Designed miniproteins, single chains, continued (3). Designs and how they scored, part 18

Each design is a single chain, and the fold is of that chain. pLDDT is the mean over its residues in the fold that is shown.

## One batch from the design tools (miniprotein)

Design m8596
Fold by ESMFold2-Fast:
Structure m8596 (fold): chain A 55 residues (1-55)
Amino acid sequence: GPAAAEEAERIVREGGGSEAAARAAGHQALKMTEQGFPDEEALREARRGGEDVAR
């Protein structure tokens, strides 16, 4: 849902990701939760992406 999308964007931004990466993570988290994936799974993917770009 929207809360998962907002949290995903925050994780990517705090991890040093670009604005485009943060927005993409938010959209993916929203889509995943709409397709029945739990918020925890969507946020885990966003966190991993943020960590990769912050290296």
Scores: mean pLDDT 73

Design m8597
Fold by ESMFold2-Fast:
Structure m8597 (fold): chain A 84 residues (1-84)
Amino acid sequence: SMAEELENLKKQIELGELILELAEAIIERDAERAYEIVASVLGEEAGKQAADIVRNATEEDVEQAREYKEKAEEQLRELKEKLK
C-alpha cells in the first residue's frame, strides 16, 4: 500500500541520517558521538566498540568516511524529494 511505502521511505531517511552522523563522528574522531549514535540503535556494548574504533580511526578510515558522507548526503536529498 501507499502507506507502507511512505513508512519505508521515512525509515530509509532515518537510517541515512544516522549513517551521515556516524560518518561525521569518524571524520572528527569523536568517539563520544559515535558511542551515543550506535548505543541508541544497537545498545551499550556496540556503542563502546564503535567508540573504540573511532578513537583508533586511521587516515584511510577518515577518507572512506568522507566518501560515504558525500554519497549519503546525495541519497538523502533524493529520498527527501520523493517524500514531498
Scores: mean pLDDT 83

Design m8598
Fold by ESMFold2-Fast:
Structure m8598 (fold): chain A 87 residues (1-87)
Amino acid sequence: MQAALDAAEADLKAVSERLKQIGEESGKRINEARANYEKTKADDPSKAPQAKAELDKLIKESNEEMGKAVGELRAAKARYDALKAAL
């Protein structure tokens, strides 16, 4: 039981750190794409729709990736809590 609880705690910490990293990396990519879109609107308006499509795509992909990571965190926490309660 203790070894399983220790493993579940390690998994929970790893998933929590992964969620944080995904959020930080996605945030940086979205901010860069947003800056590129604004610059493209000013410098070359003909390319603005393409830059906006890329920004919208990154936002959608980030939301999907974050949703999966939150699901993994919820599952890891549930496993940890169940094992802890069983001790």
Scores: mean pLDDT 84

Design m8599
Fold by ESMFold2-Fast:
Structure m8599 (fold): chain A 80 residues (1-80)
Amino acid sequence: MEEARRAMDELVQALENGDVESAIKAAERLGEALARIPDPVERAKLFTAASLLIVGAAVEGKISVEEAQKIFDVLREAER
């Protein structure tokens, strides 16, 4: 739980700064942490929150749509 929250904070910071490389690393760490959460509801809530943050960063012009897709794909693959 705490590891997932920390990775979420790292993702938020990277997205706010338009730092795609750091956002990809944070998304991978977040996905790995989410995979370790046994509660599927809590896991789904955090995954949804991260997805909305990534989409929001693209909508705000902090990253491109293509960069948002790459970050999302990394998050999804690491969660599997």
Scores: mean pLDDT 84

Design m8600
Fold by ESMFold2-Fast:
Structure m8600 (fold): chain A 116 residues (1-116)
Amino acid sequence: YQTHARQAQALAEQALEAVEKGNLSDAAILTITALTQLRLAAEEAGAEEVAKAAQELEDLVIKAYREIKDEEKRREILRTAARGVREAARRLLADDYDGALKVLQKTINEIKKLMA
């Protein structure tokens, strides 16, 4: 699971760089790919609730990118998601499954507020 968690962290860092450069399409693809890697890491680690939260966040990011037309809102959603994935991956690599879950739940709630 450490390989998938490291890939999730690296992809999330690349997504944050893409956000700052204004490449929101690339940022979305990188964030979604990072969430897939985080889910795979959580599944391999037996962290079922973390895997479910990662899938929920992935579905939410896809929905937000499809439905939100405002560039600044899209940028903030992608930045929030990528930061959440990076921190959750860091927590998972430290075997802090409860911390990873809390980070993902907080990130999901923040994105839901941005979509309102």
Scores: mean pLDDT 89

Design m8601
Fold by ESMFold2-Fast:
Structure m8601 (fold): chain A 87 residues (1-87)
Amino acid sequence: SKLEQIKKQADDYYNRGMDYFLQGNLQQAVQDFLKASDLYLQVPGYEYQAQLARRWADAIQLELDGKVDEATGGLFMIHLEILALKK
């Protein structure tokens, strides 16, 4: 279905964003996480995944802007969202 295709694209962007983040390609990571968030918002029931992707993008953007202490807070919030999704 169209929704399954959009969800798969969102997963692909999310995973690629994570790979870029781990490689230190922060600008590319932000772009991919924002695209993943936008795509997840188009799929009913994936609002939490969209928020998670957006929080990754926002936290990495703070790091790019030289706001390392605020970026650390953003990463902690991502950790809490992951815990919420698993429970």
Scores: mean pLDDT 81

Design m8602
Fold by ESMFold2-Fast:
Structure m8602 (fold): chain A 85 residues (1-85)
Amino acid sequence: MSEELREKVEEIARKAAEAGYYWGFSEAQMKDLAGREAREYAEEQGKEEDVEEAKELAIRTAGETYRKLKEGKLEAKLTLSGQPA
């Protein structure tokens, strides 16, 4: 997998985790979203050989980010500054 594709897949995964946390998705629903979006992106870039690797990376990255948000170890970007958690 190219460095550009890896970076974009990780960005997709982090955004899916933040959105899932903000909208109250379950970890499973958020992981499904992240994997699907990463797969679609890889396919759109003509990187069919990297689709499964991108999906697996997105699911792992999103899961880790989501758990850190749930534990309060990472602030969600969609949360307004100054609002108490």
Scores: mean pLDDT 75

Design m8603
Fold by ESMFold2-Fast:
Structure m8603 (fold): chain A 79 residues (1-79)
Amino acid sequence: SAVERGNQLAEEGDKAIKEGKYEEAAKLYRQSADVFKEAGDYQKAVDYYNKAMEAARKAGKPDLAREYQEEAKKIIDES
């Protein structure tokens, strides 16, 4: 299911964080957020876009962090 896929990607992101692979973690959290967004779980989508943003900042990728922040904001503003 989409929920299972989203959770699996998030778990892979958590593992990447533990390994200090911040850019990989950012991409995995972003993929998880996209899956939850497509499934209509906007709360989890926002949560994982925010985790992707934090991981991107730790990776020294401010442009990526801004992109993920904008995706989260778009979901919130589409109310």
Scores: mean pLDDT 88

Design m8604
Fold by ESMFold2-Fast:
Structure m8604 (fold): chain A 62 residues (1-62)
Amino acid sequence: LTPRERKILELLKEKPLTKEELAEKLNLSKSTVSKHVKRLKKKGLVKEENGIISLTEKGLKV
């Protein structure tokens, strides 16, 4: 995992967040967050439902 991907997982451990909330909290563009979330979804570490991103069981163990 990249340092940015780890920070995304840390924020999501506290509560589910939207891509806009992640971008705001991390001071990143929504585009950058979207790229990292796409990679994390491919790794099975996060899921997205109705625009809300949350950790999977696998993501909680990282």
Scores: mean pLDDT 85

Design m8605
Fold by ESMFold2-Fast:
Structure m8605 (fold): chain A 66 residues (1-66)
Amino acid sequence: KIEELKKKAEELGKEVREASKTLPRDQVNALVVKKAKELIDWADKNGLSEEEIVEILRIFAEAVAA
């Protein structure tokens, strides 16, 4: 369960990173917020702890920044 969400977070982060090569900063920021919200909503619905949600968001943020 959490492993699947970790993979999704990394993939979504990479998608944002690729988009950042062509999109203006404000649009990239909006995309980051949108994808982060989707991950948080999905994790919360699946009963993940706050600590697990933070780890998922960390993976997402690292993939975006890579």
Scores: mean pLDDT 80

Design m8606
Fold by ESMFold2-Fast:
Structure m8606 (fold): chain A 87 residues (1-87)
Amino acid sequence: LERELARIAAEKLPGIIKALEAGDKEAALAGLDELAEALRAAVEDPAHAAAAVAAVEAVKEAVDTMPPAEVAAVLRKELEDAQAFLA
């Protein structure tokens, strides 16, 4: 499970981070929706799926309330952690 979640994060987060760094909130939110759908498809346990989707929803709220550069910095750390796990 964790390895599948890390692979999805490593695949999806770069595009979301790039959109946030460009100030493109709409593209970032679309990328987060794609991430949530990928997580739902990969996670069969309803409790784990709900937790993963809730984490994505928290990031969507942060995009509304925080500067995009700060959200991008948090997601960059998550991407680095996912890439380290996969290495």
Scores: mean pLDDT 79

Design m8607
Fold by ESMFold2-Fast:
Structure m8607 (fold): chain A 80 residues (1-80)
Amino acid sequence: MSKEELFAESSIALMRMVRGIVRVMGENGKISKETEEEIIAEIDRKIAELEERVRAGEASAEEVREATLELIKWVNEKAE
C-alpha cells in the first residue's frame, strides 16, 4: 500500500469507531434516534467518498486527515 492509502485506511477505521460510539449513544438514549441515524448516514457517506478518492489516487494524506478531523468535529457538534 502507498503511504496515502495506509493513512486513508487508518482514518476510515477511526470513522468506523466513531460510528460505533454514535450507535451506543443512541442505544443509551444520549441522543435521539433521528440524530443517531443522521450522524450515521453522514459518516457512511464520508467513508464512501474517501474510499472512492483513495481508489482514484486523488487523496493526499493531508486531505484525508483534514476530512477526518472535520467529520469528527461535525459529529461532536451534532451529538450535543
Scores: mean pLDDT 77

Design m8608
Fold by ESMFold2-Fast:
Structure m8608 (fold): chain A 66 residues (1-66)
Amino acid sequence: MELAEALVRAVAAGDMESAMEYAKQLVERVGEKEAIEAVRRAGKRLGVSDRTIELSVLVVLLAAQE
């Protein structure tokens, strides 16, 4: 499974610890901007709510700031 999909699924499940770990790995591999784009694409593909996509983007931003 792609890291972006794993991140979005973790956010949808309320598993913020796993979401942060996936976000950090994704940012380390592709950088913040590409990670945000990957997360938005994954969220659209998975058919999750806009709220879940925006929360996933916030998790990426938090991981990038660390």
Scores: mean pLDDT 84

Design m8609
Fold by ESMFold2-Fast:
Parts: C-alpha cells; structure tokens; sequence
Structure m8609 (fold): chain A 57 residues (1-57)
C-alpha cells in the first residue's frame, strides 16, 4: 500500500562521514508522514563504507 524508496551511497572517509551522510538523508526525508518510516544501515566493505537509506511512505 505504501511507496518505498531505497538510496545507496558509498563513502571512503570512514565512520564520521557515514554518520553525516545518514543525518543529511534523514533531514532530506523530513517530509515522510508520521505513519511512514526511515531505516538506515551503515556497512563497512573493503571498497569503503556503504550507507543504505530506506524510506517507506
């Protein structure tokens, strides 16, 4: 019934940059309604840190 958006970004500058990116994405999604959800996940890989942001409307 709801729409789901997934954003994937790669960062090379480590954990602090990943935290800043997650915060930025959450702020950009401030229009998500109260019955929606934002899920974030940060994964370290050999090629750098990957941030996943899932928004459910």
Amino acid sequence: DGRTEVTVERVEDGEQAAENLVKQREEERSDVPLDGEILTNVVETPEGTVVYVVVRY
Scores: mean pLDDT 67

Design m8610
Fold by ESMFold2-Fast:
Structure m8610 (fold): chain A 100 residues (1-100)
Amino acid sequence: KLSKEEVNELIKELMEEIEKAFRDGDVKTLVEKAERLSELILNAKKEQVSDSTIQETYKRLEELLKEALKKKAPLEMILALNRAKSTVENWAKKNNIELD
């Protein structure tokens, strides 16, 4: 079981790893890290995640997905990013967190 500090830090680390994998064109790593991020978010309680962390994560995933679409990235990357974004959005909605 993870503390709030540990959960927020892991979300940030996973997001950084996803962005790095995207820059490197590492499809396998991006998919793996995006799935790990989704699992972490799905299992997190509201008290374990700060509103700012979820808002920043959503924005970063949205920006990365837009870049992936512009660059015509592999379909597997686009699907993984879209799934992670949807997971974050649904978790935020359930916990009454605004994503603007």
Scores: mean pLDDT 88

Design m8611
Fold by ESMFold2-Fast:
Structure m8611 (fold): chain A 113 residues (1-113)
Amino acid sequence: SMIKKIVEESIKAAEDIIVEELLKRGEPEKAKEAKERLKELEKELLKKIEEMEKEGRKEIEILEEIAEELERRLTELAKELELPESIQQLVSGVPVGMILIARGVLKIIEKNK
């Protein structure tokens, strides 16, 4: 599934940002906990995608709903980890931006068929 791959890559981007920051701060235990929490989030979102696909929802609608959920969950995680405000913005903004760009590309492809 293209949608699942986009979501996996987006979560990986968040993981890379969070882990790099925590390791620079000398907090490897928090980095490990963040990886585990992001893995659980990935599993939850992939299951939600499968449920929405079974309901016959359009890919564009699925990506929009997943982007909103991902933004909320990543913002909460970044705040709980007490990351600098600039890093908090990157942790949510980059992954959500990736999903919204993919949604925009998909919409253009559908229009040109």
Scores: mean pLDDT 86

Design m8612
Fold by ESMFold2-Fast:
Structure m8612 (fold): chain A 74 residues (1-74)
Amino acid sequence: MEEVERRLREVEEEIERVIASLPPEEAAEAIRLVQEAVAEAAREAEERGLSELEAAELVLERGEKVLEEIKRRA
């Protein structure tokens, strides 16, 4: 759990740094992508009855993919 929590914080911080470097329109799009990915991961975790650790791992995986997408578009 501790390792996943640390990685989640690292991904969050990097997303924030990337968004802060973008023009307003691109920043708004990046924020939307992050919000959609988190909402989808949360819904999927509930539907699948995932444990807290499994849900955190799913959010981390989706967050890493969104970060890559934001970097690709920037």
Scores: mean pLDDT 79

Design m8613
Fold by ESMFold2-Fast:
Structure m8613 (fold): chain A 69 residues (1-69)
Amino acid sequence: MVSNLEKRLDELEAELAALDPEDAEARRRLGLELEVVRGMLLIQEGVGLEVPEETKERLRELEARLAAL
């Protein structure tokens, strides 16, 4: 699952970089995609799998960047 989380974060970083801040629909879709990744991280921690702090920090940074648009 770790490689899937990192791959999703890479994809979300690319989507955010290409995002038109005036496209409300694209912003909503990206927000939902971030929520899915957050849910995956919470499930991994809930079943006793250790999620690297770097991965958690990447997700927080993406969430903050989207919110700042």
Scores: mean pLDDT 80

Design m8614
Fold by ESMFold2-Fast:
Structure m8614 (fold): chain A 79 residues (1-79)
Amino acid sequence: SSLEELTARVRAETLPLAEAALAAKAAGDLEAAAAHLREVGDILREAMVKLAAEKDPSKAEEVRKKMEELEAADVAALR
């Protein structure tokens, strides 16, 4: 299934980055570790949007808008 294909792809892409992040952290390179973790986050967010679109294309836009609303609320809460 396309869900299985997406899961396998995400796993293949994120595992090396997660391992690199752990190695960087162990070496004391927190900047490199953070950069690798940000890449993992980006891949996971893209996969979530693709999953939503595959289940129901109309839901993909709704999920994206809700994520934007949540980010705006979090920013407002910091004041």
Scores: mean pLDDT 70

Design m8615
Fold by ESMFold2-Fast:
Structure m8615 (fold): chain A 111 residues (1-111)
Amino acid sequence: GSLFTNAGNTALSKGNKDEAITAYKKALKLLPPEHGSRLVVYQHLVDLLIEQKKYAEAIALLENILTEGKELGDLTKVILAKEGFKKLAENPDLPPALRATAETQLKKLGV
């Protein structure tokens, strides 16, 4: 993995969630789209953003994951995006405008 992926994992293991988010965002900028470590970084970053109630950032990230998965034919990334949108749509704290976005994406993926 990249240095920033390892830094994010270390910060997360110590409970330093804001440091983990910063490190994972840097990792995504340096890792090419086809790099295997991007999936793990995406999984951790989505969960951290939702936990921190950074819902707008989580939606934007999931849209990027979905686009990347479709462009690369990576069904694992498409599934990750679908699961993330579902988790957000089921979150009672999600703002109505962001809920509408998540539900629209799920409808497109569920037909």
Scores: mean pLDDT 86

Design m8616
Fold by ESMFold2-Fast:
Structure m8616 (fold): chain A 75 residues (1-75)
Amino acid sequence: SAKNEAAKPAAEAHTKLTENLPDTASMFANLSGEDLARYSAAARAFLEAMAEDAPLEEVRRAAEALAQTINDILA
């Protein structure tokens, strides 16, 4: 679906995140409080866009923001 395509950047970045940090304990051990806060905020915004009848462009923006946050954390 178009919504799944809009969400693709977040899905790909999340796969990369779970390959490197497979569980919550790994995330807490390896990420700073600042990184955890940024990830949490970006993930929340994306999930809210997905859960509501948000426009596809809004879903895409949220997905790209989450993907960028994950990539920055893993760099």
Scores: mean pLDDT 80

Design m8617
Fold by ESMFold2-Fast:
Structure m8617 (fold): chain A 79 residues (1-79)
Amino acid sequence: SELEKAKKVFEKMKEFVEKNREKLLAEAAKLGEEYKKLVERVADLILKGDLQGLRDLWEEQGFTPSEVALAFIEAVEEE
């Protein structure tokens, strides 16, 4: 059940990134070079299906996977 929920969230993230990658990078670039690099790394890891790399990146940034997943779901639901 938990694994199925994680797969659904990841699939939604992948679809969102596929549709919005260029917009995400353009908006991130306006906020700063470091932010653009972070968004680009996240997008590339999601598109690759590299869950371990994504987890490692989130731990590096001080986020828990569950907090990031919730924030992402909320952002997608508002659009």
Scores: mean pLDDT 68

Design m8618
Fold by ESMFold2-Fast:
Structure m8618 (fold): chain A 74 residues (1-74)
Amino acid sequence: MLSLEELEELAKETLEEIRKILEEKGVSQDEIDKTLEKVEKAIKDLLEKYKAGEISSEEFVIYLKIMVHEVKLE
C-alpha cells in the first residue's frame, strides 16, 4: 500500500502532468490555472476521503489516472 506521503507526492506529479498536457495543447495560462485549481480541489477532497477511510490508496490512484485521461480527451 502507498503511504499518505507517497499519495501526496503522486498528487503533485499528477498536477504537473496535467499542466504539461494543457501547455502542449496551447491552452492559455489563465485557463491552465483555473483547470489546475479545480483538479487540486478534487484531489484534496479525495485525500480527505482516504484519510477518513472512505477510499483505498488503489482507488485514489485510479481517480488520479481518470483526471489525466479526462484532460487528454478535451
Scores: mean pLDDT 82

Design m8619
Fold by ESMFold2-Fast:
Structure m8619 (fold): chain A 59 residues (1-59)
Amino acid sequence: SEEDIKKIVEILKKKFKVPEEVAKAIEDALLNDDVDLESALAEKYYEKIKEAKEELIAE
């Protein structure tokens, strides 16, 4: 959902200190189903995005 995507982006910025410009690009890719942009970012930020998703699920 959009709320989950926003939470993931906040975790990336606060916990992993991802730069604002990069965090916005990831948010836009996830919100707009931009497959090409998502693929380009996935290699560099895949592990951080995965960790942020785990944090969202974990209590």
Scores: mean pLDDT 70

Design m8620
Fold by ESMFold2-Fast:
Structure m8620 (fold): chain A 61 residues (1-61)
Amino acid sequence: MEHGRKAGEAAGDRGAAAGAIAIGQGLSLEETARFASEKGGVSLEDALAGAEHARLAAPEA
């Protein structure tokens, strides 16, 4: 599972990175999720979770 998790983590990380970029552009959570879903190739649900997590993890943002 560790190696399989790493592969899945890479795909999820791409979605989260795309979400963070969209947030930096002043997009709403919904717009960010759409952007991350399209660019990261992940589901809208997963993109939304990633965008929300990125916001919570952002230092003093």
Scores: mean pLDDT 59

Design m8621
Fold by ESMFold2-Fast:
Structure m8621 (fold): chain A 88 residues (1-88)
Amino acid sequence: MPLLTQAEAKELAEDLMAYFEEYVKKALENANEDDREIIEAWYEKIKEQHKDFLAKLPEMTPEEALEMLEKLSGEVMHAKAMVDTLVS
């Protein structure tokens, strides 16, 4: 099983959030007013999930950290796919 240290899990989550923030910034530059509200709602949802992950991370086992990181990654990819339907 791939084992993640607490530090590695945190770095991967921060990288994932930085990637999504840059994506949202670019999407907002091309969005109309209605689309901006939807994009901002997805951004806030992902921000809260990221905060929850970081808050719980110190209490997680390596296996739990990997599972929750994979879930967070899936949520980010889903949010990106939903935003892509508005901007393109």
Scores: mean pLDDT 81

Design m8622
Fold by ESMFold2-Fast:
Structure m8622 (fold): chain A 83 residues (1-83)
Amino acid sequence: PTREVAIEDGETTIRQLRSLLPELSPEQKKRAEELIKRLEEAIEAARRGEPGATERLWEAIVEAEAFLIEVAVDRAIQRERES
């Protein structure tokens, strides 16, 4: 994918993480904030055209997406326990 596509996907991932912050446990919130910071830094590096920045941005997106899947599973389990 192009740099522009990676930046757009990164920005979308940040928005998804931020939308979940109020629903997260303290530990999940800390991890989400770390991922948001990493994504923001990677997006800035990609915008500057730094060598390897696009690849690093995709790595950060994949890591953040894995976290989003973990959060979705945790929320499903928690909802079952509360029901």
Scores: mean pLDDT 82

Design m8623
Fold by ESMFold2-Fast:
Structure m8623 (fold): chain A 62 residues (1-62)
Amino acid sequence: STDDLFEAAGRAAGVSPEVIRRAVVEKDEEAARQVGVALGLPPDASFDEAVLAVLEAVTQAL
């Protein structure tokens, strides 16, 4: 389910599933930045870079 996917992605990235949901569903720039930093991106990474890192983490969690 979508909830299971967000939990798996959250575990992989080391962030709350709620932060993953906000980043991918709501396109929340701050949530995407938090996940990006957790995945090793610098805090000043662009929104696009953070979104790509989130999508890769979600794909790896599948």
Scores: mean pLDDT 72

Design m8624
Fold by ESMFold2-Fast:
Structure m8624 (fold): chain A 89 residues (1-89)
Amino acid sequence: PPLPPRPPRNEEQIEKDIKLLKEIVETHGDYFTVLRDLLEAYLVDKNPLYKKAIEELVKKHGITPEQLEAAEKYARDYLKKVEDELKKL
């Protein structure tokens, strides 16, 4: 089942989400999954805080243009599937 639509997020909630994702990278080292999550959030919310977090993550972990492109494609494909399923309801 598709995830329920998220309520509109204020800036404080976005900052908390970004902090949690950064802590996941620091604890587990899974920066690629976190990159995909940040890209997905930015594509939905268009908030510049997510863009800044993505740029910081790319710089800190030396993410290549090819890795970034792959993560962006994954995020876009996932969001399209979610949108297509929501349109069927």
Scores: mean pLDDT 73

Design m8625
Fold by ESMFold2-Fast:
Structure m8625 (fold): chain A 84 residues (1-84)
Amino acid sequence: SMVDSEAEEARKLVSRLDELRRELDARVERLKKAPPSVREGAIAGLRLLSTLYRWAAEQSEDPQAREDLETIARLYDEAVERLE
């Protein structure tokens, strides 16, 4: 049914976002131990990814995809804040 399909898609999205959160947590912990120049480069890269995902959200015609892309952009912003 439509409701069952929506529930399945929501479960898959939550799993993917949880995986990204875990990956970013591990990446942040590694980068905290990196030389300053490496951390500065990583911060610039994470900021670029946040900007790109936010831009992709603005280009998305699907409201759910827009919300998901905005959530991903926020996760990258949070990673930057944790490294600054």
Scores: mean pLDDT 82

Design m8626
Fold by ESMFold2-Fast:
Structure m8626 (fold): chain A 77 residues (1-77)
Amino acid sequence: DEAVKQESLEIMEEAEKIAQEAAKVDPREKGLLVTVQQTRDIGESGDAGTAQVAAKAAQSMGEKLKERLEKKKKELG
C-alpha cells in the first residue's frame, strides 16, 4: 500500500534529521548517521513491507541518538 510506504518514509526522514543533529553535536555519531541514511535508501528502493521494517530500524537508531544527544546537552549545560 502506498500509504504504508509513505508513512514509513516519513519515519525514516525524521530519524535522519535526529541523526544529523546528533552528528552536529558529536562528530563520533557520523557513523550512525550514515547507517540511518543507508537504511532509508533500502526502504525507498523496496516494497511497503521493506520500507516498514527499515522505518522501525531507523526509528530505533534515532531514539538512541536522541537519548545520547539529550544526555550530552545535560552534561555540558
Scores: mean pLDDT 81

Design m8627
Fold by ESMFold2-Fast:
Parts: structure tokens; C-alpha cells; sequence
Structure m8627 (fold): chain A 71 residues (1-71)
């Protein structure tokens, strides 16, 4: 499916550290809060898009990205 193909592409594109952080947050059902920098902004945008496609809640507040389990 398109979602499975997107998951594989994003897994290859995103830094391993971001994948590990997201997988750990999902496993533990805990919010993941990340600081947005000029260097990681594009990667965090891709991570947020992935999270939204998996039914997670995403919030951008200033220089902060928060990914949370759906309530």
C-alpha cells in the first residue's frame, strides 16, 4: 500500500536517532518533545508527517515539535 511504501522511504530518509526516539515514545505511549533548529527543521517536518499518518497528534509551538499518542 502507499502507506507502507511511505513508511519504508521515511525510515531510509530520517536520521536513526529520530526513528529511535519516535519508536520509544510510541512503545511507552509518552509524548516526544523535540527542539526545532535550522539544521533539523526539514527532518522534523518529515517525522511529523509520518506521525500524523500513523494517527499520532502533532503540535508545533514556536521552536518546539510535540508528538503525542491520540487521546
Amino acid sequence: SVLEELEEIMRETLPEELWRALEEAIRNREPLTLEITPENREDLFLLASYALNHGLEVEFDGDTLTISPAK
Scores: mean pLDDT 76

Design m8628
Fold by ESMFold2-Fast:
Structure m8628 (fold): chain A 58 residues (1-58)
Amino acid sequence: AIEEIEKALAAGAKEITVEVPFEEAPEVVRYARSKGLEVEVEYSNVDGEMMAKVTIRA
């Protein structure tokens, strides 16, 4: 997830949304906030698995 975000931002993306397992969301949020980026998180259950949609804006 973090590598995907870094690659998108390096390519000039102003907004990226990644889907990660629930337990990975806090690390992604900490990463984005450490870069001064805006972060939004939505939680959902997908086929019995708790997922997080993390949206990051530059």
Scores: mean pLDDT 78

Design m8629
Fold by ESMFold2-Fast:
Structure m8629 (fold): chain A 93 residues (1-93)
Amino acid sequence: MLLYRPNEKLQKLLESVGYTEEVYTYSQILKAVIDILKKLEDEGRVYVDEKGREVYDVKGTPLGEFLGVDEIDFSDLTPVINAIKENSTVVEP
């Protein structure tokens, strides 16, 4: 099983939802992202844009700071997954 050590940027995002470990499984990182997205939904930050896409308004949030964007397409989380991989190092157990 692969373990991931987040860099400071990803660790700050994980800490925003109470994740304070030094290393994580990929599934644990995805669970933290789901918890972040759920928080955005609870804050009313999901809307339909002018093109009919469901989007997350991440402007001024830890996720928006992490990705460097103001919105995320609900149907395509690939940029989030790629950013996590680019901001972590695989650790052999």
Scores: mean pLDDT 79

Design m8630
Fold by ESMFold2-Fast:
Structure m8630 (fold): chain A 86 residues (1-86)
Amino acid sequence: GNPVEIGKEGTVDLLEEALRYLEQGDVSKAETYAGLAYDIADRASTSGDKDMSLAAEYAGLARRYVQQGDVEKAREYAEKALEYAK
């Protein structure tokens, strides 16, 4: 498989899990999955993929807002990250 496609698919799956846990009120797991999505997207962005760079930035912001207790902002940024990772 193409490593960039694998990075995109992994980022999508992890962001979907982060959003699922936010919907369930499990902010601890949402933070964990948003952080993992950031890590995968950041590594994928090293190939020069601008969309993966933006996915990493927004996944990082989603994690930050979960840590601050701002679930609505966390959801907003996780959804933005997901749009760039697709």
Scores: mean pLDDT 84

Design m8631
Fold by ESMFold2-Fast:
Structure m8631 (fold): chain A 68 residues (1-68)
Amino acid sequence: TAAANARAGALNDAAAPVHFEVSADVELSEEERAYLRDAIRGAKAAGNRIVLAPGAHPVVREMVAEVE
């Protein structure tokens, strides 16, 4: 338990922030939305800090908010 908590902390400390920069002007296809959702969840599961650009696509912003 303590070792698992220490490992999780180390992963979060070592993991670089992941930035998602998708223009709000683009139309996201179903496959692109699925890819982004998987990428965002993967980053969260890996312990990476997710950082979103201020002008990011609303759908991407919503996906990031879901995993925050």
Scores: mean pLDDT 66

